# Ledger of designs, part 69: designed miniproteins, single chains

Each design is a single chain, and the fold is of that chain. pLDDT is the mean over its residues in the fold that is shown.

## One batch from the design tools (miniprotein)

Design m2395
Fold by ESMFold2-Fast:
Structure m2395 (fold): chain A 100 residues (1-100)
Amino acid sequence: MAEEKAKEYSYLAGHYEGHAFYLAIEASLLKLDPSTEQEEIEKLRKEAEEYQKKAEEYRKKAEEYGPIDNKEYIKGLADGINETHEKRKKEKEELKKLLE
């Protein structure tokens, strides 16, 4: 059980860190576009900070049950990045549809 908990929390730590990483990078890239509203950039940064905080909580929980499971952490990280990329891609498509 303890080993299973360490794996679960390691995956979740990676997953949330993946979300945070992608959003932070996107916010930085959007800052280079003068047509981007400052409020949009701040929203993405705030969301990234919240995900990063959650990742830190799950890292600490994983450490309570054993060492961080690097395989599960990396799986979570990859999944978090990919899911956030797909979600943001859809959001951009919906915005384009609204503009007709």
Scores: mean pLDDT 83

Design m2396
Fold by ESMFold2-Fast:
Structure m2396 (fold): chain A 83 residues (1-83)
Amino acid sequence: SLEKVIEAAKKLIESDLTREQAIEAFNRLAEAVGGKKAVVPSEGATPASLQTAITLYLVGLALEDPEKAERAAKVLEEFLKSR
């Protein structure tokens, strides 16, 4: 649901993820919704820019497929708890 996506995005913004952790999180989200394409970040990607990209990705999923968005949000929350 959209509410679940908003909760996950808030937790992501409040997290102090490194660039590498943000890249790993993004790849896990993509895999969880059937996207097998690896995220290839530019050398200029910052933790903040990656957090923004993840948030926009989840919002985009919520508008197109709420069930996939909920799965991706759960994967993100599990990643944030396990680090």
Scores: mean pLDDT 76

Design m2397
Fold by ESMFold2-Fast:
Structure m2397 (fold): chain A 98 residues (1-98)
Amino acid sequence: ARPPLYVLEAWLRPDKRAKRLEIVDQVIQAAREAGEGAGLTNVTPDSITLVFPTRAGGEVGFATLKRLADEQGWIQSIRLYEIRSPEDVRVVDEYTAS
């Protein structure tokens, strides 16, 4: 069995789509500062998906996105998944901004 992967998904507020690359940069920087590996990213107009090899990296990414949601109002919702296999996907953490 492969080690679990951690997938972090964020959905942006419609008026904040222009911030998507800045959000990616801040999450990657926060993970690096915590000594965690750099994630792979997928970016759409409305969403950001990052992949981390460790739970600690995923949790740092989640905390960074939640801070940006609370302080800047850029993000509508966040989910952190633990993927052990295609058949074993677990939600580790979830946040919806007011």
Scores: mean pLDDT 83

Design m2398
Fold by ESMFold2-Fast:
Structure m2398 (fold): chain A 85 residues (1-85)
Amino acid sequence: SLLDEALKLIEQGNFAQAVDIAVELVKRGDREGAVEIARALLKRHDQSVGFLHTSGYYALQTLIERARELGDYETAERIEEIVRS
């Protein structure tokens, strides 16, 4: 599935491609899939140092902004809440 591919990309440090999949899931109305990708990005970010930590932070912020640009404020707010926890 797209979700499984995104989770694999996150484990490999390929955050930009994982965000692109999350945005595709938002476009398709799969908000739960996009939120699970955000949870995986946050977990990887918290467990990382240096470049991977910084890239994870920017990936999360990019996903939030792209969800807002698509008009999916509910998904954007859910991801912001996850990041704030």
Scores: mean pLDDT 82

Design m2399
Fold by ESMFold2-Fast:
Structure m2399 (fold): chain A 59 residues (1-59)
Amino acid sequence: SAAEIARRLGVSRTQAEGILRLIENGQLTPETAETVAKTLRAAGLLTEEQAERLIEEFG
C-alpha cells in the first residue's frame, strides 16, 4: 500500500509510509484530506502538486 501511495501521489517511499500511517490511525479521511494536505505542504513535507494529488485521491 505504501508503494501504491508513492506511485499515485508522486512521493518518496518515506513520504508514502508517513501518509499510510495517517490513513491507518484515522487522521487522513475524506473529511480531513484538505487540512492534512495543507498542513504537510506548509511543513515542507509535500510540494503543492503532491498536496493537490492527496486531496484528489483521499478527499
Scores: mean pLDDT 84

Design m2400
Fold by ESMFold2-Fast:
Structure m2400 (fold): chain A 79 residues (1-79)
Amino acid sequence: KKEVLEESIKQLERDYERAKAAGDKQAFAETSLRLAKLYLEMGDYEKALKYADEAIKVSTDPVLIREAQKLKEEAKKKL
């Protein structure tokens, strides 16, 4: 299970870098949120916090921001 999550994270990190290079704030925020979710599932709470914070910082979508804030709170409670 963790091996499958690791591969998904690796692919999303590539998508994250592409969105960042392209200046696509929507794709960057969505990819950051997905990375935060996968790191939370893996038990890497420090990285889950990092990517949730990035999603909040760059997003203008209140639904995405709310989801990222909840992930951030969950990750903080596990640290």
Scores: mean pLDDT 81

Design m2401
Fold by ESMFold2-Fast:
Structure m2401 (fold): chain A 89 residues (1-89)
Amino acid sequence: PVPEEKKVKISEAKDHPGITGTLGDAALKVVSGEAVVEYDGKTFLVQPGDTIPADAVLLDGKITVEPVDTFELPIDRGIRLLEEAVRSV
């Protein structure tokens, strides 16, 4: 059997110790750290400044990611920040 335990989709890995930061549905930019990811059957080493699709699978390493701003409206970002502030109260 294929080892599923080694496969974590980045968009679904919000509680994974190898991934920190804000997740998005389109694409993610690596802010810090390095990791090995799989996308479209190919394996890539990603480093700070690289952009990866949200459907990419984390195989190894630790990275901090953020969503690519071009795929988010400023108003949606503001609403999300407001919801997070309310949840912290």
Scores: mean pLDDT 58

Design m2402
Fold by ESMFold2-Fast:
Structure m2402 (fold): chain A 100 residues (1-100)
Amino acid sequence: SIEELKKEFDKTINELKELASKLPKEVQDFINSVIDKLKEAYERILKSTDPEEIQKLIEELKVFYDEAIEQLKKLGVPDSVIELLRKAYELLIKIAEEKM
């Protein structure tokens, strides 16, 4: 259900914030900026009722996600950070697809 996906997304974001808090400030700041973008996408997906708009949001989110993963890998973050970001991204895509 969408409600279970939302709950899992919130849990994943909180876990990502916890891991980020243990990293150097520059890395933490970047991860927090990524979290802010994921939350913005989450709100936009939930508010949209237009399948065409949702599809564009999915496409924008994929570009952002691919760039964020590349930057995090260059910063040498732990695999657990990459895995949580992937999980958050996949949950947003599932929420968007459930609305289409």
Scores: mean pLDDT 88

Design m2403
Fold by ESMFold2-Fast:
Structure m2403 (fold): chain A 87 residues (1-87)
Amino acid sequence: MAQKIHEMAKELAELAKDLTPEQLKEALVRAGLPPSVAQSLVRLIEHSDGVTLEQGLATAIGQLSALSGLSPEEAARRLKEAIREVK
């Protein structure tokens, strides 16, 4: 389980690496995260010296899964589609 979430977050980070903070926030909101949660997560990735884009996206998968009742795999798929739409 943890291994698969790590692999999904790594794939999402590769897709999102060239996104601006605003594009990343838009993708998180489009995937189903509340705007306040998306903004806080993007801020954490941009301004925290200990949080990578990969770790931030792993957190986004978990939060989207919990808030929407989705499996981690379904949450990751929504995030992947949203990232592609804003790119």
Scores: mean pLDDT 80

Design m2404
Fold by ESMFold2-Fast:
Structure m2404 (fold): chain A 84 residues (1-84)
Amino acid sequence: MEKIKEKAEAFLAAHRPEAEALYEAAAGDEEARRRAALELGIPALEKGLELVEELEELGVELTEEEREAVEQVRARIAAAKAEL
């Protein structure tokens, strides 16, 4: 359990700033900034979200704040990709 918890915490901490940056850029109503963030952030964030889902399947529970951030990032990634 300890190793899984440490990996989950490190992983979420590493990817949370990128997820927040993408959401901020997409929500900031700055199209050029949004596109730049998507070009840099999307592949890393998509991989991160997949790993988060795998961690949940392994029994790692996200905090409410973490779950909200993940859901918002997923929705913003999908919406922004559709608008690109």
Scores: mean pLDDT 63

Design m2405
Fold by ESMFold2-Fast:
Structure m2405 (fold): chain A 66 residues (1-66)
Amino acid sequence: SMEEVRRRARALVDEALAAGKSADVESLEELEEKLRELREEIKENNLPESVRHGLIFAEVYLERLK
C-alpha cells in the first residue's frame, strides 16, 4: 500500500504538470486540492521527503499558472 501511494503520487504529479499548460482555473484548483490531499496522506504515513517534494513542486507550478 505504501508503494501504491508512491505510484499515485508520481502519476498525479505527471498529470498536474501536463494539464497545467492547457487547463482552466477551475481544473487547476481541483488538481491543487488533489495534490494537497495526497501530500497530507503521505505525511501521515511518514513516506520519504522526496515523494512530498514532488507533490509540493507540482502544487507551486499549478499556482503560478493562475
Scores: mean pLDDT 70

Design m2406
Fold by ESMFold2-Fast:
Structure m2406 (fold): chain A 87 residues (1-87)
Amino acid sequence: MEEHLRRAREAAAAGRWDEALRHLGKALDEAVKLLQEGKSEEAARGARELARLAREMARASTDPLHRAAFLHMARQAERIAELAEKA
């Protein structure tokens, strides 16, 4: 998870928004797997960091479609964090 979040940050810093979205998606998949494996604290922590980064990228993006995609990603990550906190 941390590797994909790092790569998403690097891609966003370079203006490569589609690459950043791809890496956030992979980090989201890893958070879901952690939750399924009962690693709820790790899943919650990773999902919260993903949501934070996705909202930052949404604010930095000038493209409405990229902004909407990042906000959607943030909402998905926030839901995973909430589920993990209740597990």
Scores: mean pLDDT 86

Design m2407
Fold by ESMFold2-Fast:
Structure m2407 (fold): chain A 62 residues (1-62)
Amino acid sequence: SLEQQARFYFLSAKNSTLLADYLREVAARKPDRETYLKMAEQNLELAKRSEAKGEALAKQAA
């Protein structure tokens, strides 16, 4: 269903956001900080896309 697909994308967004937060914490403690910050940014962009997809599907379900 569209509701189940929306739920999947919202969970995916949450997981990507948590990974980004973790990578930023790692970046604060590592000499290769920029690599971890880049990975965090990529995961935040993935989270934003997944959340937008979830919202679009939820709107169609309503």
Scores: mean pLDDT 85

Design m2408
Fold by ESMFold2-Fast:
Structure m2408 (fold): chain A 88 residues (1-88)
Amino acid sequence: ERKKLEELAERLRRLMENDGAGAVKLMMELIENHSLEELREILSLMLERKFSTNEVKALIAALKAMVTGDEAARKKAEELAKKILEAK
């Protein structure tokens, strides 16, 4: 349902600007409940740019490391996620 993906993309974008912790939580929920293709579409809509499958996979890996990794892994994952999300 395209409208639901657009609403999720807008919600995620707002959270990224105002609530980093809420953004991570929503991204984790999206990873659990949506396909790789749907996640790619949500991210593309949110940032108004094309995402590759490899970028989406890297972002998913980074977000999982932020939740389950040690301190060093979490820091590297946060930096990687930010770099991917800020790329144009």
Scores: mean pLDDT 75

Design m2409
Fold by ESMFold2-Fast:
Structure m2409 (fold): chain A 75 residues (1-75)
Amino acid sequence: SHMQEILAKIGEAGKKAIEEGAPQEVIDLISEAAAYSTFDKQKAIKLLEEVREKAEELGLQEVAELVDEVIEMLK
């Protein structure tokens, strides 16, 4: 159940990134983080931290906030 909640939240971040017109690079990083979240938590966190940095630089504050929530759920 906890993993399903994490995957759902990563999905929310991805949908929000698409809605806000994020670059494909950011969308791809979110998808990659989702894939790794089930078997390599540390790599998933690293990918999400990269997404957060890029989202903050691009002014995608809602994407950055959602990604930060996922990072906390994975720790």
Scores: mean pLDDT 86

Design m2410
Fold by ESMFold2-Fast:
Structure m2410 (fold): chain A 83 residues (1-83)
Amino acid sequence: MVPPASKEAMELRKEALKKLQELQEKYDKALEEGNLDEAKKILQEMVELSEKTAEEAGKLGDDITESLFRMQASISRLALERV
């Protein structure tokens, strides 16, 4: 049984997802422009945001959001290793 997310955890997730969407749009634009240095910088920001959000979600007891953002950090870190 999954405990319901607190309102605080829901707001954290909402804000983090919004920021990730903005970073993803910047990343796609950097790749389209062939700007690999900018794309790498954006991937680093995505890793940092995801790791910080996972840590804060864990402190709030939101294991689902923590797991989601830990996975996102891993994906972004893997992409960063290929640039």
Scores: mean pLDDT 81

Design m2411
Fold by ESMFold2-Fast:
Parts: sequence; C-alpha cells; structure tokens
Structure m2411 (fold): chain A 91 residues (1-91)
Amino acid sequence: MSAEQRAAEAAAAVEGVKALAEEVKELVEKLRAGEISVEEFKRRTTALLSAAGIELAAAAFYGASEEQLEEAREAIREAEEAAEEALEEAE
C-alpha cells in the first residue's frame, strides 16, 4: 500500500468513527421520541459502538495522527455518554 493510500484509509477510518458516533446520537433521539424500544436501542448502539472501535483500530493501523485519533476517541466518548444518559432516562 502506498503512503497516500495509507493516509486516505486512516482519514476514512476516522470519518467512519465520527459517522457511527452520529448514528448513535440519532438513535438517542429516536429512543427519546419513543420511535424505538429500549431493547432495540441497546442492540443497535452496541453494534455501532463495536464498529466504531474497529474503525478506530483501523485508523491507528493506517497511521492516523494523534489529533485524528483523539477526535475519533472523543466522538466515541460523546456517543457513549449520550447513550448512557438516554438509557438512564428510559429505565
């Protein structure tokens, strides 16, 4: 793989983490609106956060910068906190 391809893969993985984190936040709003069940929310957020962890690992593997990795980690943290708050409100 070329250095340019590695940089592109790293950037794509970071954006993938951010996209998955935003999808978790969308599920938080759906749960609050009563559009999905608590069980469906738990299944979907678990899958999305697992996928985000895989993308974070891929970003690190392809040599993402410390700044890119911190952005990705922060996106995951914010999504996890939002999901936990929504579940606490629903339980």
Scores: mean pLDDT 87

Design m2412
Fold by ESMFold2-Fast:
Structure m2412 (fold): chain A 95 residues (1-95)
Amino acid sequence: SLIDQLNTHANNLENALQSLNYESAQKHLDSLIELANQSDELRILLVNSLENIYKKANLEQRKLLLKVLLYTKTPVSDSLKDLAKVYWRIALETQ
């Protein structure tokens, strides 16, 4: 299912952050955004996953997460930006 794919990419993103692997983190974040663009349910699930990942992350992992959010080349829907606006705001405020 698309929900299973989202959960798989979220787990892979968390693993990439733990290893500070920029290329892997960007790849899995981009896949998560692609999935989230498909429906409101997937957007809500992505935001919940980002919240859980961010809360568990240390400072260096949070910096990497915000960096891959800021530098994503995958188009982000306005509704996803609205739902996740706290994270995009933090990303824009981190130099």
Scores: mean pLDDT 81

Design m2413
Fold by ESMFold2-Fast:
Structure m2413 (fold): chain A 100 residues (1-100)
Amino acid sequence: MSPVEKVIELLQKLYEELLKAFDEDPSVTEEQRKEILSLVEEMLKAVRDYREGKISKEEAINRIKELAQKILELVKKHLPSRYEEFKKLVDELIKAAEEV
């Protein structure tokens, strides 16, 4: 699997795991769910823009790292019981992005 394909796979997995976590915890509001999911969509956009030659590899990696940190901050605040699980997944994502 190419490094870029691995990043896309991990982003899709992150999106799916967030949807499952939201379904299991009704205390997370619709607004909070949309905010967190929009950050994953922004990371997917950074990967797409990099693949289309619109941004540099360095810019894409930095954007993914920034957005991933924001997701973890929101997960820690709104889904604290799932924080360690999502931190592991985000750490894998950042490592894969740096290998691109």
Scores: mean pLDDT 84

Design m2414
Fold by ESMFold2-Fast:
Structure m2414 (fold): chain A 85 residues (1-85)
Amino acid sequence: MSPEERERELQRDGEAFVSMSLEEVREFVRRVKHVAEQNPELAGELRRVLESMLKTAQEKGDTEKAKVLQEGRDYLERLEREKRA
């Protein structure tokens, strides 16, 4: 798949977050990190997806999913800062 197609797939997975298992969320975050490493320009958009999912998980009290999403968000934020530096 192209980087754009992969980003779109990850975005759709983010929208389906409510029905995702913890293992699916971990896999989603791993894929997001990989895409961001290959295309740093997408890191900001991918971080926003993870932030949205993180807020939802925190509101629902899903601490395990929230932890995974927070780790992913923090990783993407570091990639963005490295690109700007």
Scores: mean pLDDT 73

Design m2415
Fold by ESMFold2-Fast:
Parts: C-alpha cells; structure tokens; sequence
Structure m2415 (fold): chain A 70 residues (1-70)
C-alpha cells in the first residue's frame, strides 16, 4: 500500500466522522486511484453513500470491495 493512498484514506475517515461527506468521498476516491486493491477504501466509500441515502451506490462499492478482498 502506498503511503499517499493511506494518507487519503485517513483524511477520508476524519471527514466522514465530521459529517463532511463530499470531502470524505474525494479522499476515498483518491485512495482507490492510488491503490486500486485498497478494499477498505471501497467499503468506506460505500458507507458514505449509504449515509447520504444512495443505497445503490453503496451496494456497488461494497460489491467491488468483496471482489478485491477475495
């Protein structure tokens, strides 16, 4: 895992905890771009989308995380 991907993942977690969903999504998306096998970033992106009421978007990213994790 790249240090930069992990950095963005942590920034996304902080933004999500603080209710800054757009910022959280940007950071998780950057983590995924830097490390496409970072399944936890897909899971957390799904969590943000579910918190925003986008169940279809959440399920899409949870499914991607499961494929990477397997």
Amino acid sequence: MSPEALRHYRQGERAFREGRYDEAMRHYSLAIRLDPNFYQAYENLGDVLRARGDDDGADYFYKKAEKIKA
Scores: mean pLDDT 86

Design m2416
Fold by ESMFold2-Fast:
Structure m2416 (fold): chain A 70 residues (1-70)
Amino acid sequence: MRAEVEEAIRRLAAIVAELMALAPSVPEDPEETARLAEELLPLAREAERLRAFLEAQGALEEAQRAVLAA
């Protein structure tokens, strides 16, 4: 379980960092906004799945600290 939790935390931190890097660049152009949304949706869904797993394991606080440190 611990190795699985550590891997989930690392994956979540990487995904959140990617989402945060892309989110501030939401363009005013509708076509670019649609393309960005398509790129972000799979990452957002994976992040939500990882959050649910970590919450069930009681590791959500640890995951949040790791994400903020990234």
Scores: mean pLDDT 72

Design m2417
Fold by ESMFold2-Fast:
Structure m2417 (fold): chain A 61 residues (1-61)
Amino acid sequence: SASSGAAYKGAIKLGLGGGMGSSIANGAQYLESQGKSVEEVREEFERLGDLTSAEALRIGA
């Protein structure tokens, strides 16, 4: 999905590694499966206090 791909790419750009990148991508995929856009997924990560995942999605998109 667009959100999961962006999250993974952003996590790698941030130097978080493949394991963390996969975890963030899985979270993004779950939120997108609920009908959220990429921007809405980023906002949900911010609401949850997961600023690292939000930044990964922002950079990877």
Scores: mean pLDDT 83

Design m2418
Fold by ESMFold2-Fast:
Structure m2418 (fold): chain A 70 residues (1-70)
Amino acid sequence: SEIEEFEKEAKKLSENEFIELAREILGKLLKSFSSEEQKEVAKKFHEAVNNKDMKKVLEVVREAYEKAKK
């Protein structure tokens, strides 16, 4: 799955490259979400990036992926 490949690549990427890849994946996933859900995910993503919390960035992507799969 795309999320499993993302988790593998994340270990080889710099912090900035990881954030860029996460943003790209979220952009694709958010297209299936409501306006309110998009705002919620965007807020969580921005907070994680601002705090330099890469583990939280990964969690935001994973949660969005699981929600989009339903």
Scores: mean pLDDT 80

Design m2419
Fold by ESMFold2-Fast:
Structure m2419 (fold): chain A 70 residues (1-70)
Amino acid sequence: RSEEVAERVLAGFLAWAAERGRPTLEELRALVALMRRLGVSKEAIKRALERLAATLDVREEVAELIAALD
């Protein structure tokens, strides 16, 4: 299910970012590409990105990526 896959990928990314610091736009773009390859829906990807913006200081990068999904 898309939501379950998105949650799993998000959890792994957050753990990775916690050790390496704030993710870049390129790293967030790679995360979106990975979720797309795994068959995650646009809606589930948008929700995962919104949670990243709330947890990490990446609101501007997330807004750009969400706009690109439309």
Scores: mean pLDDT 80

Design m2420
Fold by ESMFold2-Fast:
Structure m2420 (fold): chain A 79 residues (1-79)
Amino acid sequence: MSREEQLEKYTEEVYKAAKAGDYEKARELIEETVRELGVEGAAEVVRRTVEKLLEDGDYEAAKKVEEIGKEVIIEYLSS
């Protein structure tokens, strides 16, 4: 699977979790993305997911995904 295919797959999975209100699952998926694709890949997945949620008008879900993404990336960089 290409890097672009992995980014798209993780973006869809995080988006689905956020739309379901399953922010624990969204966090797990972002943590997995950091492990598989690194910090830059995880930041890109978070950015794409936030853009999709904003296009839907789901400002609360977009804010929560952005907050989770920042927390996960900071935790990783602090380890």
Scores: mean pLDDT 87

Design m2421
Fold by ESMFold2-Fast:
Structure m2421 (fold): chain A 69 residues (1-69)
Amino acid sequence: SSIDAALALAEEYFRQGDYEGAITILELILSEEPKNQRALDLLERIAADPNLPERLRARALELIKRYSA
């Protein structure tokens, strides 16, 4: 599916260290499928990583709060 392809792309960006790209794709996925567990799980991994910039962690956390209600 298009969602599965987008998830694979987000996971690839995450693997390559392109967290901004990963978050952007995850936001698009959650706009179409708000409770997509794989997307939310990846955002939680980003939000919980102390080695990432605070700005990126904050963006991931905002999306989790918006969609995991």
Scores: mean pLDDT 86

Design m2422
Fold by ESMFold2-Fast:
Structure m2422 (fold): chain A 84 residues (1-84)
Amino acid sequence: SLEEIEEDVERLKKTLEELGAKATFEIEKLDEYVFRITLEIELDGKRVRTEFIVDTKKETETLSEESREGMEELLKELRERRAA
């Protein structure tokens, strides 16, 4: 749900803020039941933008393959910064 996505973003923001980074998100209405959620994360001069498509009528959430890979790479970088 959108509330779960907001909770996930909030947890991510807290983690990133502890590392000195900033996270923001934006919700765009594409159609009556279709929304694009954009998450932008800034970390040490790097910016990562991740997009989700949510269809509330079909009760489906679609994460692009590029967004999934971007999140995995970001998590790897966060772990490396945490360790160093």
Scores: mean pLDDT 65

Design m2423
Fold by ESMFold2-Fast:
Structure m2423 (fold): chain A 77 residues (1-77)
Amino acid sequence: RVYYGAAVGRDADGRLLVGIGKGKTPEEAVKKAIEDVEAKGGEVVATGYGETEEEALKKAIEEFEKREENEKNFKPI
């Protein structure tokens, strides 16, 4: 059984970065996804995991949207 992990973040220019990882555990898969985003010069905002790459990415995007919404509501400009 293989798990997929996904991480969503932003680089210094505010560009959206996505990392994907896979492993024998959800924890390993997420760790690899985080490493992929960081290797691209990004800061991770949200992560997700699942039994498919699509499921992991969907969960990571849902968590990212939730965190971005909360930040926008409380961040002074």
Scores: mean pLDDT 77

Design m2424
Fold by ESMFold2-Fast:
Structure m2424 (fold): chain A 82 residues (1-82)
Amino acid sequence: MDLEKRTLENIEELRKLAEEAERRGDLETAERLRRRYNEAVSLMVAADILRAIGAPDSVVEELLRRATEIVERGIEEGRRRL
C-alpha cells in the first residue's frame, strides 16, 4: 500500500518531466520518458490483476519492484537532462 502510493507519486512526477521535456522542445527525452511511464503503468495494472486473482505475494512484489525501478530511472534521466 505505501509502496504503491510512492510509485503513483513517482509516476506523476515522471509524467510532469515528460511534459516539461516537450515544452523545452526535447522531443527525444519526452519520448523516452513517456515509454517508461507506459511500461510502469502496464506493470502496475498487471500487479493489480494478479493480486485480484490470488497470485502469490512474491509475484506481485516483483512486478511492483520492476515498476518502481523503471519510474526511478525515468525520473533520474529527466532530472539530469532538464
Scores: mean pLDDT 81

Design m2425
Fold by ESMFold2-Fast:
Formats: C-alpha cells, sequence, structure tokens
Structure m2425 (fold): chain A 63 residues (1-63)
C-alpha cells in the first residue's frame, strides 16, 4: 500500500510524492523546491506556496 513519502511515476513520466497532510500527490520537484517533508504537517507558508504551484501545474496540464 502507498503511504506518505512514497513516490510514483505519473502518465506524464513525472515523479509525484504523497503528502501526509492531505494524502495528495504533488510533483517531486515542488516538494524539493519548497523544502517540504512529505511525512510531516506543512507550515502555513509552505501550504500556501504549494497550493499556488499546484494551481499553476493543473492549469498547464489542462491545456
Amino acid sequence: PLKPGDVIVGPDGRRYVKLAVDGSWVPEEIVKELGIDPTKPLSDEQLDALMEKLKEELKREAS
């Protein structure tokens, strides 16, 4: 079974990491860029930055 901190490869060939805070999958590069520990709760600043980057990624993929 998949757990927080686990990595998968998406259909786009991109690596995604599972977050403990909400069980969501985020690109590994975003986790590294924000200095996030995927097995730990996020700070308010980290969560805000993550949400903004995820919105940008979703818009890019939807195109």
Scores: mean pLDDT 74

Design m2426
Fold by ESMFold2-Fast:
Structure m2426 (fold): chain A 60 residues (1-60)
Amino acid sequence: GQPPLTGEKLQLYAQAVFGKALSQATADAIAQSVAADPSLLNSTEVGKQIQKAFEDEQKA
């Protein structure tokens, strides 16, 4: 079946919306979380997870 969301799609989305590149590992982790819970497919929730990931990457 078609994957509803992939790490690659999340990387493209983050770059288009936030102007920042997500690491592949972070993007894959977010994609897997969204795949496990489709309620997280809302753009607002995806955006929050991307924002948190950028903050986590700056601290790592």
Scores: mean pLDDT 70

Design m2427
Fold by ESMFold2-Fast:
Structure m2427 (fold): chain A 64 residues (1-64)
Amino acid sequence: SNKELADKAVKALEELGLLSPVELKVARHELSKASPEDIAQAVVNAARSRGASEEQIKKILEAI
């Protein structure tokens, strides 16, 4: 489900330390409303906006 995928995405972001707790709450809310394909894109965009490397983005996508 979209919520399960969003939860996995938020956990991946939290594990890599890319977002603050407040940013993680915002990301979870936005991702819970998105389609599965949009969740992947939104996670990539959020990570890049916070200075994530391409390797970190790859790890996030593997976790989803």
Scores: mean pLDDT 77

Design m2428
Fold by ESMFold2-Fast:
Structure m2428 (fold): chain A 90 residues (1-90)
Amino acid sequence: KDKEKALQRAEEALKAGRDALSDTSLSQKQRDFAVSVSNSLADLSLASAKGDKKKVDDAVKKLKDIVTKYVSEEAGEFYGEAARALAKEL
């Protein structure tokens, strides 16, 4: 709905991903997930700024696929709540 809220959520998730990459206690799989989410959010932000609806839809689908696979495989809440909140605003 609101592009400003979507961008704010994307900024928050990107910051969380960067903070996670600085945390040496995280597993490689957790770091890989944080990088994948951060990259997907950057792609979404760029596509949204350009008004490219097809690329926005593709980026949203890819982000949802990444989150769904991670939550299913790790059974953890790690980034799951933030990712679900972001998906709700998109």
Scores: mean pLDDT 65

Design m2429
Fold by ESMFold2-Fast:
Structure m2429 (fold): chain A 83 residues (1-83)
Amino acid sequence: MDVTAPLSPASTALAVEVLRALGADEAAATVREGAAAGRGAEALAGALAGLSPEQLRTVRDAALAAGDTALAELVDAMLAVQA
């Protein structure tokens, strides 16, 4: 699965905040570092791959609440891989 869909800085910031709220501080730092290097989508995909289905649903709910369809679709793709 290709997870290089374009993400805005707002999508990356939202994902970082949710990851920190979940206690995934290292994953949040990896996403922030990747975004700064222009690899935000790749870093986010890697971080999401390490999350449980429950944690992924939390990120998706936050994305939907913020109206971030690109982030929500990325998380849905990761959840599908977990099936």
Scores: mean pLDDT 75

